# Designs tried in a protein design run: designed miniproteins, single chains, continued (5). Part 52

Each design is a single chain, and the fold is of that chain. pLDDT is the mean over its residues in the fold that is shown.

## One batch from the design tools (miniprotein)

Design m17911
Fold by ESMFold2-Fast:
Structure m17911 (fold): chain A 89 residues (1-89)
Amino acid sequence: MAAELGERLLALVEEAEARLEEARAELLAMGLSEEAAEEVLGLIRRALEHLREAARALLAGDLAAAAEHLARAEALLREAQALVDAALA
């Protein structure tokens, strides 16, 4: 189960990484400035890095490391969402 979840998470991270250039255009289309879009993308890239490490930890059976990386990714994604919400308010 944990290994299967790790494989699925790794595939999702790779798909998300491939779409980061498209995400920049979408953020700008939503009304974010170039600077705000770059800051949001930076947080998303850092979150994806932690999700990749969480996937590797799950594949290795290291649930404690996986939980730590997932928590950090969640915090970074919440920060990115807050920046989007603030920019559109």
Scores: mean pLDDT 85

Design m17913
Fold by ESMFold2-Fast:
Parts: sequence; C-alpha cells; structure tokens
Structure m17913 (fold): chain A 70 residues (1-70)
Amino acid sequence: SPREKLEKLIKEMREKAEKATSQEEVDKIFDEGVKKLKELAPQLSPVELFVALAELTDIYFEKLKELKKK
C-alpha cells in the first residue's frame, strides 16, 4: 500500500541519515528521499504527507545540528 511504501521510505531515510558523516551526504540522502516522496504524494492523504514531511524535516535538522557540534 502507499502507506507501507511511505513508512519504508521514512525508515530508509532515517537509517541513511544516522550513518551520514557530512552535510553533503545528508543533503544527497534527503534530495533522493524527497524525490521519492513526491512520487508517492498523489497516493497519500494530505495528513499523511504532512506528517511524513514533518518527520523528515525533524530528522534532517537534528542530523545537521549534530554534525555542526563537531
């Protein structure tokens, strides 16, 4: 289902972000993830899309904050 694909995408993004060691790697991971999310967006409810974007945004900025504290 589209929801299962969304949950899998978020999990993959989280796992890749955890292993990223530079801002360039994080940006690349999230560029690819957002592209995949755009492909799923027509199959998702507005609430599902909003929640997914909020979760990905949180993961992105938390990882960037972590990298800047080196």
Scores: mean pLDDT 81

Design m17914
Fold by ESMFold2-Fast:
Structure m17914 (fold): chain A 72 residues (1-72)
Amino acid sequence: MEAEKLYKEGEKHLERGKKLLEEGRYEEAKEEFQKAIELYEKALEVDPSFEKAKEKLIETSVLLLEAVVKSL
């Protein structure tokens, strides 16, 4: 399933981004969160009812904002 594949790739980038954020590697965390967001958005383009992708998109957007603020 295309939406599931996009979601799983997004999860990999989200997990990496979380580890980088915890390590204080804010620029790298931002890049990983941005990749995760793009993948979750594509999953929702394929399946707009994919609730889990919607939830992860929100979570990742909040984490991206945290990384942006901390990199300032």
Scores: mean pLDDT 87

Design m17915
Fold by ESMFold2-Fast:
Structure m17915 (fold): chain A 60 residues (1-60)
Amino acid sequence: SREELVERIRELLDKAIELLKKTNDPKAYEAFVLALRATQLPEDEARKLIEEAEKIINEV
């Protein structure tokens, strides 16, 4: 659902910002950008970017 995606984007943005403050890892920035792009895309495309960003965040 769109509401589910909005919550996932919010959590990703929060995590990416926290990691950027702590590590300055470019992957954290990449995940941040993907999460922002997801806000502007249709649900199907947004979900793919969110999944990619979540994977990147887990690898930092």
Scores: mean pLDDT 81

Design m17916
Fold by ESMFold2-Fast:
Structure m17916 (fold): chain A 68 residues (1-68)
Amino acid sequence: DEARLLEMAELYAAHLVLERVRAAGLTPQSVTVERLDADTLLATARTATATFEVRVRRSDAVQAFLSQ
């Protein structure tokens, strides 16, 4: 199901940006995932002191989900 694969890709992108925030010892205030084009997702996490962004190819996110 294409809708489920997209949902999993968005969750993976959100997971990656949240891991970066946690590795920096910060607490996320908000997380947003945007589809920039047919194969690119942008995950943005905001904290009190910084903004973190991760760009992920949708195809790579789906493959990562299926393998791990």
Scores: mean pLDDT 80

Design m17917
Fold by ESMFold2-Fast:
Structure m17917 (fold): chain A 75 residues (1-75)
Amino acid sequence: MTLEERIAELERLLREAEAAGDRLLAAAALMGLAEAYYLLGDRERAKELLRRAAELAADDPEAKAAAEKALALVE
């Protein structure tokens, strides 16, 4: 799977999660998108996606900590 294919798959997952109101699944999809954009060299977009993931994961301490840690590492 290419990074472009991974981004398309994760964008589809994010749309499905948002339609279902599944905030934790949406946060996971955003974290995956952030990783893909970071690997493409788009660090600013990766940071924005990780910030959104942390907000959506606010009620899950492990998921929130993972998103915040990833955000700190890409700065």
Scores: mean pLDDT 82

Design m17918
Fold by ESMFold2-Fast:
Structure m17918 (fold): chain A 57 residues (1-57)
Amino acid sequence: SELEKKVKEILESYGFYLPEEVFKRILELANGDLEKLLILLATEGVPVEALKEISKL
């Protein structure tokens, strides 16, 4: 989806690379809820700056 592509682009721009299986699981658990997505990404150690950019999507 568009959201998935944008999230990946933001993470990679900060040098953060999640394994494909982990990323797919996070997207499934978030189930379109941006707030849940941010919480799950934060637990994986995603930088605050990347999380701020994702929160604007």
Scores: mean pLDDT 83

Design m17919
Fold by ESMFold2-Fast:
Structure m17919 (fold): chain A 65 residues (1-65)
Amino acid sequence: SSIERKIASLEAAIAVLKAAIDFLKELIARSSGERKEQLEKELEETEKAVKELEEELKKLKEELA
């Protein structure tokens, strides 16, 4: 179904973004000053995006139950 394909796409997107979060955390640990502040903002935005996608995923899985 279209919902099952959307679930698979969201799970893949969440996995990619979580990998990006881990990478950003490593870059932040090795950064300082203005670059660190920019990376911390990118981290916050990426973490927010993951939460929104996880909420969407939860709703779609509830529709299949």
Scores: mean pLDDT 87

Design m17920
Fold by ESMFold2-Fast:
Structure m17920 (fold): chain A 72 residues (1-72)
Amino acid sequence: MSPVERGKELAREMGLPELIAEAIAAMLNGDYALADKLLSQVDMPLSKAASLITAVMLRMIGDSIDEGKELP
């Protein structure tokens, strides 16, 4: 599974809005401008949104380290 797909699945598992899932996908693609735009549309404090995104990213990194490669 691609990192983008994994990020979206983790965001869904956490019950996050699709805007957060798309922002994570944009960040994984290196499109920080798009990620910032999507985050500005989320009705929550930036600190909370950043914490949630950080949690998803850390889980993705942890999963990748544990598996040593992408999911089949």
Scores: mean pLDDT 73

Design m17921
Fold by ESMFold2-Fast:
Formats: C-alpha cells, sequence, structure tokens
Structure m17921 (fold): chain A 92 residues (1-92)
C-alpha cells in the first residue's frame, strides 16, 4: 500500500533518526536497515514527483550511509551510499 506524501516524509525522518541512533550504538546492521527504509521512502517520493522532498531525505540518508561505510566498509554499506547518490542525482 502506497503512503501519502506526508506519510512517506514522516516514515523517512523516523528511519533517519533510527539510523543515527543505531550508528551511535555501533549497531551497523540496524543502521543499514534504517538507511534502506529512508531511501525506499525517498525513491517513492521521487517517483511521485516530489523531487525537493526526495532530495532532502536522500541527502540526510547519504550522510549516515557515508558514516557507516567509513566505520564498517561492507558491500551493503557501499550499496546504500550508491543508492542515496543515485536518488540525489535523479532528484536534481
Amino acid sequence: MELSKEGLIAAAKASIERAKKALEQGNYDETIKAVKGALNAAQRLLDMGYKEEALEIATEALKVAEQIYQKNPTPEAKDVVERAKKIIEEAK
């Protein structure tokens, strides 16, 4: 079921805060899952034509993704960095 614009933004912001908290706790698996959640919401906002909102969310998600990649350089961490960059490029 597709969420409203407001629901997607709220879900993305909640996922970013969850990712930041998990990263501070050293829970890297939870950080990656939360970043993926925010990126999924940003992609859906972009698909709906909400480029500015998608850009804002993907930019915040990228900051967390780059931090997790520096601390724990796994293929999954690299994937979320690349996904965030792709959404940012498409939202411009």
Scores: mean pLDDT 86

Design m17922
Fold by ESMFold2-Fast:
Structure m17922 (fold): chain A 73 residues (1-73)
Amino acid sequence: GAQAHVDAARALPNTDEASAGARGEHYAKAVALAKKGDTKDLPPEFRQALLNAFEAAYEAGNITKEELEGVKK
């Protein structure tokens, strides 16, 4: 699900370009699943943690503002 992709992205080291690319791909997959409604069935606490992770990804430049707004509703 979306949370698993966020967790995978966050586990990748920030020290090389290949890891940065893989991190971006995991965030892209997480956003796609969140927009599809994958996050809607999560308990509120896990959904909030996932949304906070997407906001952090936006601040880091890993997702777009439109993608962030799409997962927030």
Scores: mean pLDDT 71

Design m17923
Fold by ESMFold2-Fast:
Structure m17923 (fold): chain A 68 residues (1-68)
Amino acid sequence: SLKEELKEKLRSGELSPNEVAELLKKLVEEGKISAEEANEIGRELAPLAREWAAEREEEARRLAEALE
């Protein structure tokens, strides 16, 4: 399914959360999925997206501290 494919690509680092959001928006604009389906997928992937973002923020914080 599209959801499982996007989940796998997020886990592998092939797609960022922003890229997933952009892809879902594009699929809705092209009529390939409904806005409701895109929202459902986004909601189910949100925990993974938050985890991904938290890891990036922590890395950025460490770099900022090292440069001070």
Scores: mean pLDDT 76

Design m17924
Fold by ESMFold2-Fast:
Structure m17924 (fold): chain A 94 residues (1-94)
Amino acid sequence: NAKEYLEKGKKLFKEGKLEEAKEYYEKAIELDPKYYEAWYNLGKVLYEMGKYEEAKEAYEKAIEVAKETEGKPHLEAEINLGILLLEEAVKKVF
């Protein structure tokens, strides 16, 4: 069940077990590629791991899937993507 893998991943993320959390989020996505919450949490764990390009891709996928399945933007993923893009822009100037 994709939801069970998502919940396990969220618990591991809170424990700081980033690689294990990533694996469970990826398992949730394998079972349900339209599970926007799994894509969003994958983006968060990738960001915490310093994998910013992969985090960006996961957030973009969460936004895309949420629009398709829920008919509305995934606000949290859009905010996190915006912050990441601003951090990249600031780093180019400084």
Scores: mean pLDDT 82

Design m17926
Fold by ESMFold2-Fast:
Structure m17926 (fold): chain A 68 residues (1-68)
Amino acid sequence: SEEAEARAKEAKEALKKLAELAKKEYGFDSYEVEVVDNKTVTLTLKKGDRVETLTFTVEEVLERFRYT
């Protein structure tokens, strides 16, 4: 669905903005945001030797992070 693809893109942009703010506040070295499918987005955070990958649903990102 074209609508589902648009929502996934919106979730990626919202999560990217949050990752950028977190990078400034908490001093992460880098981040990556990827759309896995129309329902799933991943955020990878790197700090020194630490790499953490967090998985979110598109619905979770849009509902929670758009509301705050």
Scores: mean pLDDT 79

Design m17927
Fold by ESMFold2-Fast:
Structure m17927 (fold): chain A 73 residues (1-73)
Amino acid sequence: SKKEKIAQLEADKEGEEKALKELEEEIRELEEKLKEDPENKELQRRLAVKYAAKGIVEAAIAFTEELLKKLKE
């Protein structure tokens, strides 16, 4: 049913938002470490990977929100 589909997408969105918060925390920690060691290539690499992952999760959230919008019309 429509209500069941909405409930599943709301749950998916909650999981995606949790993943985003965890990534933002990891990024903050890496940025703080990089301030103490700005030429550390491994920290720069890890930060780049986390920013890429954040972009993917943000895109997933946007897609889930668009699906929810269409179902709630």
Scores: mean pLDDT 88

Design m17928
Fold by ESMFold2-Fast:
Structure m17928 (fold): chain A 78 residues (1-78)
Amino acid sequence: GEKRELILRAIGLLLRAIGLILDAERQGNKEALEYAKKAKELAMEALRYIDEGDLEKARELLKKAEEALEKAEEELSK
């Protein structure tokens, strides 16, 4: 149910973050790289809280991961 949906969301955000890290490194975009790394860390932390059963904390971290991904994408589009 809900736990599975959060796991899939976290994995999706983690994969997007890895892709943006690679893109930022190829472009030499330091600002995008920092946001993409932050998104990766937040998605990984969310997975830990999902495993611990703290789904509310996981949702908060996933929202922050999405915000960091959006910032990385904004920096790469400049």
Scores: mean pLDDT 89

Design m17929
Fold by ESMFold2-Fast:
Structure m17929 (fold): chain A 65 residues (1-65)
Amino acid sequence: MRLVAVAGGKTREDAEAAGERAKKEFGADDYIALEGADTETARRLAEEISRETGAEVGLVAGSAA
């Protein structure tokens, strides 16, 4: 099954860095970068993707301050 990472960060750069890290360290096939999204929004999106596609989805947070 495909592995998709949902990467959140305060900035676009933080979110993209988290997504690239998920691809390199966890073997994610793809990622979705969410600028300014909180952890709850990212988790909800991950659940939706998993339900619709059957893919395994991981959450990666860049900035939590």
Scores: mean pLDDT 71

Design m17930
Fold by ESMFold2-Fast:
Structure m17930 (fold): chain A 66 residues (1-66)
Amino acid sequence: MSLEELLEKLKELVESGEASSEEGKKLVRQLIDLGLDPELIDKFGVAVANGDYELAEKYKKKLLEQ
């Protein structure tokens, strides 16, 4: 699964209120294991949860540049 696909799945889990589920926790762990900044992953999730999709896209771009 590509990094973009993992971030899209995280977005879907946040939008469905399942970010804290076992699946959501496993996905975040996979992103961290790939070398992504845990703080940026959290900021991305918070932006999605707040409906701030412009900010979410900015954090997604930063995550993809790492």
Scores: mean pLDDT 81

Design m17931
Fold by ESMFold2-Fast:
Structure m17931 (fold): chain A 70 residues (1-70)
Amino acid sequence: DEEERRRLLEEARRRAEELRREAEASKDNPGQQTILLVEAAEIERVIEEAERGRASLEDLRRALQPPVFA
């Protein structure tokens, strides 16, 4: 759905912005700041691909999922 794609793109942009703001707030913890910036950059790459029509809705959903190692 085109409407679902637009909503997921907006959600992804919000998520990336939130991660970047949290990274800025984490100046006293360089390790945490780096992790947050890497996560934001990964979401931003998926957003760019989606805007160019190259990423699927599944790609956007995956970018919004938290990493699970267990």
Scores: mean pLDDT 76

Design m17932
Fold by ESMFold2-Fast:
Structure m17932 (fold): chain A 96 residues (1-96)
Amino acid sequence: STESFVNALKKAFEGAAEAVERGDRLDAEIYLTLAVMIGSLLVNYYKQQGKEELAEKLKKVLDETIARMREAIDAGDPERVREAGEEFVKKVKELS
């Protein structure tokens, strides 16, 4: 279900933010990579349901969110990681 993917993404985003808070840039990058993988599975899930336009919109939002999170990780800003994650979750709920 979409809810299972969203919950997994929330956990990955929070893991990245917590890693940034403790200064563990490598761990933050691992959580970001996990989020990319989970997000790609969600995009493919929508494609399998015949929702190709929705999948394309979600992929654009995902790519933009990951870029913003990478910038926040590079800046050592855990709040910006959390904000990007919260915005992504809101956008996914609006699409579904």
Scores: mean pLDDT 86

Design m17933
Fold by ESMFold2-Fast:
Structure m17933 (fold): chain A 90 residues (1-90)
Amino acid sequence: AREAAEEAMRAAAEAGLAAIKGAETAEKGAAAAIAAVGAGAGAWLAARGGSAEEARLSGEGALEAAKAAGSKEAEEAAREAAEAARRAAE
């Protein structure tokens, strides 16, 4: 559980960095990076007995923000972060 949560946080950090580097604007990149960090936090909380549903919703939010940023690399990284968050919640 903790190892899965650490992996989810790492994936979220990578998604945030990809969004900043690949986004059409700095503002869109920052929004996607904030959403990715939120997904990682959600995964960590779920692994500690928090809500699996909240972790899932945070991951979906990160994916939507990455798509809005206009970067395919950020979208792929956000998708991996969302999947890692779901596994941490299991």
Scores: mean pLDDT 70

Design m17934
Fold by ESMFold2-Fast:
Structure m17934 (fold): chain A 71 residues (1-71)
Amino acid sequence: SMAPAVLTAEVEAAAVEAAVAAARGVPGTISVDQRGTTITARFASEEAARAAEVALLGVPGVTRLDLRRLP
């Protein structure tokens, strides 16, 4: 699907920087916002969000991922 999407990640404090970098490195990432150990990334498409999900699964210290399509 080409619909825009949001990915929310919960990470260990030591993993925040690596997780933000991984999300920002994905083509189609519009923005990445950090609130403590919670990272919220917005994507131009669900495909870009899925690529970011795969990238974040490769980061040690990522504890939870939630992907939501936007209207």
Scores: mean pLDDT 83

Design m17935
Fold by ESMFold2-Fast:
Structure m17935 (fold): chain A 63 residues (1-63)
Amino acid sequence: SEAEEYTARAVEAARAGDFEGAAEYAHQARLATPAEDEARREALGRRVADAIREAIAANTAAG
């Protein structure tokens, strides 16, 4: 699905240290996920947030 594609792009961007790209793809994934699919919206958001948080923490600790 479009939401899953954007979520995958957001996770890849976060892993690459592209946090602006990760945030943009996460936003697109959220827009592509209907409100009635709340469980999916929450799961996709958590997956992206976890990837971003881990990448930021790793970069901050290493810096």
Scores: mean pLDDT 76

Design m17936
Fold by ESMFold2-Fast:
Structure m17936 (fold): chain A 56 residues (1-56)
Amino acid sequence: MKEKEELLEEVAKNAVSGKGLTEEQLEKLKEIKEEDPEFVDEKGKELSEKIRKEVE
């Protein structure tokens, strides 16, 4: 998997499961968001919805 996609998946999984994000994850997410905010918004929602459906 691409590093950006993998990180967003991990972040979304932690957010949906109620876990806090680690400092490292928050830092990387900020970097990705600055590089491609549209990608983070679109892919983040997609992954959150998918993970939410599987977990809940």
Scores: mean pLDDT 68

Design m17937
Fold by ESMFold2-Fast:
Structure m17937 (fold): chain A 81 residues (1-81)
Amino acid sequence: YEEKAEEALKAGDWLAAAKAYYKLGEEYFKQGKYEKALEYYEKAVELYKKYYGEDAPKVPEYLEAEVNIGIVRIILGVEKL
């Protein structure tokens, strides 16, 4: 998905890039690599906002990414003290 995200960014395909970054965030989250998961979820959210604007909250992947960002920030805050 990394290569797909970068190619989509070069093409200006914000939606395809957002979906690819969301998938990367999900994969790193499952691996317990929370800093990487946060990075990619944040990139996905930013791109969904660019593509959908005010309608971004209507996208299930956007909402899940926001929820997972919150969870990851709590985990990282506790782990890093």
Scores: mean pLDDT 77

Design m17938
Fold by ESMFold2-Fast:
Structure m17938 (fold): chain A 63 residues (1-63)
Amino acid sequence: MDAEFDRGAAIVALATYLAVSKRLGDEEGVKLAEEGIARVQETTDPEEIDRLVRELFKKLEEL
């Protein structure tokens, strides 16, 4: 699998959540999504990207 593909998919998912959170006024969701996007952009290992995305979505569900 390609790390660029996994990173792109993760960024799209997080950007979608960011847009929804901004519309709803969910400040915690916005903060988590923005930090998640930044971390995914710096990560090149596809396994780390997958783990990071899973952890972020788990935290977002807990809000």
Scores: mean pLDDT 71

Design m17939
Fold by ESMFold2-Fast:
Structure m17939 (fold): chain A 81 residues (1-81)
Amino acid sequence: PDLEQMAEDGIKLAKELEKQGKLEGAGLMYTLAAELYLQAGDPERAKELAERSIRLFEEAGINNGGLGRAKGILHRAESLL
């Protein structure tokens, strides 16, 4: 499977969810795309996407497991840079 293509498809969906005001869904999709970029060996791109996910959860006022997952991905990406 092309991990980068799967991540880019997830980013397209996340952008559409953002346009609809579905910030939790958008944040989750950015987190999944960040995980795929980590698996593809691109921690810089993963960091960017995880930071965007965190920002969306914080703007939505959500502090659940989704935010925790995004922060965990950010930490893993930063440890590889």
Scores: mean pLDDT 86

Design m17940
Fold by ESMFold2-Fast:
Structure m17940 (fold): chain A 96 residues (1-96)
Amino acid sequence: MDRYASLEWLEAVLARHLDPEARAVALEAARLGYEAARRLGLPEEDQRTAAVIGAQTALEALRGGLSPEQTEALLRDLLTLEGLDPDALLAAIREL
């Protein structure tokens, strides 16, 4: 299955506005968030939200030079603001 097919819209947007390095980092983070949400059986809307938050967190980390701990803290805060369970999603990502 082409796992990137459901994120083609995001890849197209990132390709227009980001350099190749930033695009690759954002897309990989989006993929991990999407796959984690899918494995947890979350609705497609929440899967897309997790992908967007993953991409956003990775871009902020790259731009700001955030540590892994700071990056995880930002990811947790953004997931919580959107009504997602950060502990469940992070556990699912670690199993990927």
Scores: mean pLDDT 79

Design m17941
Fold by ESMFold2-Fast:
Structure m17941 (fold): chain A 55 residues (1-55)
Amino acid sequence: MKPLEEIAKEVAEELGISFELAAKAVARILQGLPLPESLSEEQKKKIKEIVEEKV
């Protein structure tokens, strides 16, 4: 099982966003919560795809 922090790092690197924002987005997906409003629709879709592949 990959730690949440490792998934968040990959998301931040692929999307060019901060680690803090990536970690919040990943945590929200895992909890079934809406993604942060600071993310674009394209970024939200990409984050969901990455999380679904790893979790």
Scores: mean pLDDT 77

Design m17942
Fold by ESMFold2-Fast:
Structure m17942 (fold): chain A 81 residues (1-81)
Amino acid sequence: EEKVLELLKKAEELLKEGKYEEAAKVALEAARLALKLATDKETILRAIGLILRGIGLEREGDYEAAAKAFLEAAKLALENA
């Protein structure tokens, strides 16, 4: 949990600095770790959907939207851990 919160804070700071590609990488790591803590099936499925959306956005070069999707996934999974 603490490591996920640290990564969330770092990703949000990177977004504020306009470092979108780095923010997306950190946010994805937070989402992956938060998923390991999630126990609710519906929450896990929604978080996976957001991660897949973020990966698609990264492949399109939209790192800002990707970072936001990964942050939402991480927060959703962590909230229901």
Scores: mean pLDDT 83

Design m17943
Fold by ESMFold2-Fast:
Structure m17943 (fold): chain A 90 residues (1-90)
Amino acid sequence: STELVQEGTLYNIEGKEAIKNKDYETAVKYYEKAIELYEEALKLDPDNKGAWYGLAESLDNLAEAYEKLGDYEKAEEYRKKAEEARKLAE
């Protein structure tokens, strides 16, 4: 699961770089990939605090990307999911 968390972190970084370049559609794809990797890590180890923090960050970043694309409904949805994941990170 450590490798999945590391890969998730890499995609999160790529997403942030895409945001910096105002490529919001590419940022969405990278953040969705990060979310998948953190969710797989959590299936293997539900107590992985780092994976919960990474998931929360990726969900929050995905919400910001959707907000920049004008999809405010998805942005609100993902921000709520990020807060839930952040609580599970303790």
Scores: mean pLDDT 89

Design m17944
Fold by ESMFold2-Fast:
Structure m17944 (fold): chain A 62 residues (1-62)
Amino acid sequence: AEEYLEKAIEAARAGDVEAAARYLVKALESLGMKVDSAETLAARATPAMLEAEARALREELA
């Protein structure tokens, strides 16, 4: 989970919304959470939103 969150943050900072969404979805699935899809998340979220969400999850896991 943590490694996926770090990759999601890196991708979001690079402006790669699709990669950021994919890594965030993998992190959430690793935590047992149901997620719709990476494509759906990428379509409705900005890089800044994905970065903030990944950072929040990383804080919870630390």
Scores: mean pLDDT 76

Design m17945
Fold by ESMFold2-Fast:
Structure m17945 (fold): chain A 84 residues (1-84)
Amino acid sequence: GELGFKLLEERLKIPERLVEEAEKSKDEEEAERLLEEARREIERLRELAERTLPPDSEERKRILERLEEIEKRIEEVEEERRKK
């Protein structure tokens, strides 16, 4: 559904912004909360994509690929913060 795909694209901005805010945060507790919220949003978006988009659709593939990219960025931010 066109409406489902557009909603998912728009909602991808939420976890992306949360990760960006976590990267910039000087407070470890704030950064941890932001990354946890990003992970929860990713899980919700994955479930929504799997329910609303056909399994063989390019739209589902694109959303899932973007979610994987954001998850990798979360891991990178956590690793960088541990090194500091």
Scores: mean pLDDT 82

Design m17946
Fold by ESMFold2-Fast:
Structure m17946 (fold): chain A 71 residues (1-71)
Amino acid sequence: MKLSEEAREQNRRAAREAAELLEKTAESELERKAAEYFRLAAEALEAGNDEEGLRYESLGVLYLAQSAIDK
């Protein structure tokens, strides 16, 4: 998969913002893991690795959702 430049920039920004927010608010291991995956997603997208970036975004969302269930 290859994102447009605009889509990559939007996803990179969203992932970085999510990582920064979770780093400030994370209270659980699952939330810290979500922050790590969002940071990895932003780095992959910045490097042009669209598939890897989207995969890490999906993992971040998964861990964040699991954190909400296990509260």
Scores: mean pLDDT 80

Design m17947
Fold by ESMFold2-Fast:
Structure m17947 (fold): chain A 62 residues (1-62)
Amino acid sequence: DAEEWAENGAKAAREGNAAAGAAGAHDLIQRGESDPEKAREAIAAGRAGNAEEAAELLLQAA
């Protein structure tokens, strides 16, 4: 479900893979199970390499 996807993505991002946060947000958008605004912010943070911010926004998007 959306929460499990977000938690897994956030954990990977916090372990140094900011791109995992962006990927998780894309998956939530494709499923229609997210807050689109926060998902877009998570994608932007992940692309910028801001792992902690990407993780926080991804959890909020779910």
Scores: mean pLDDT 75

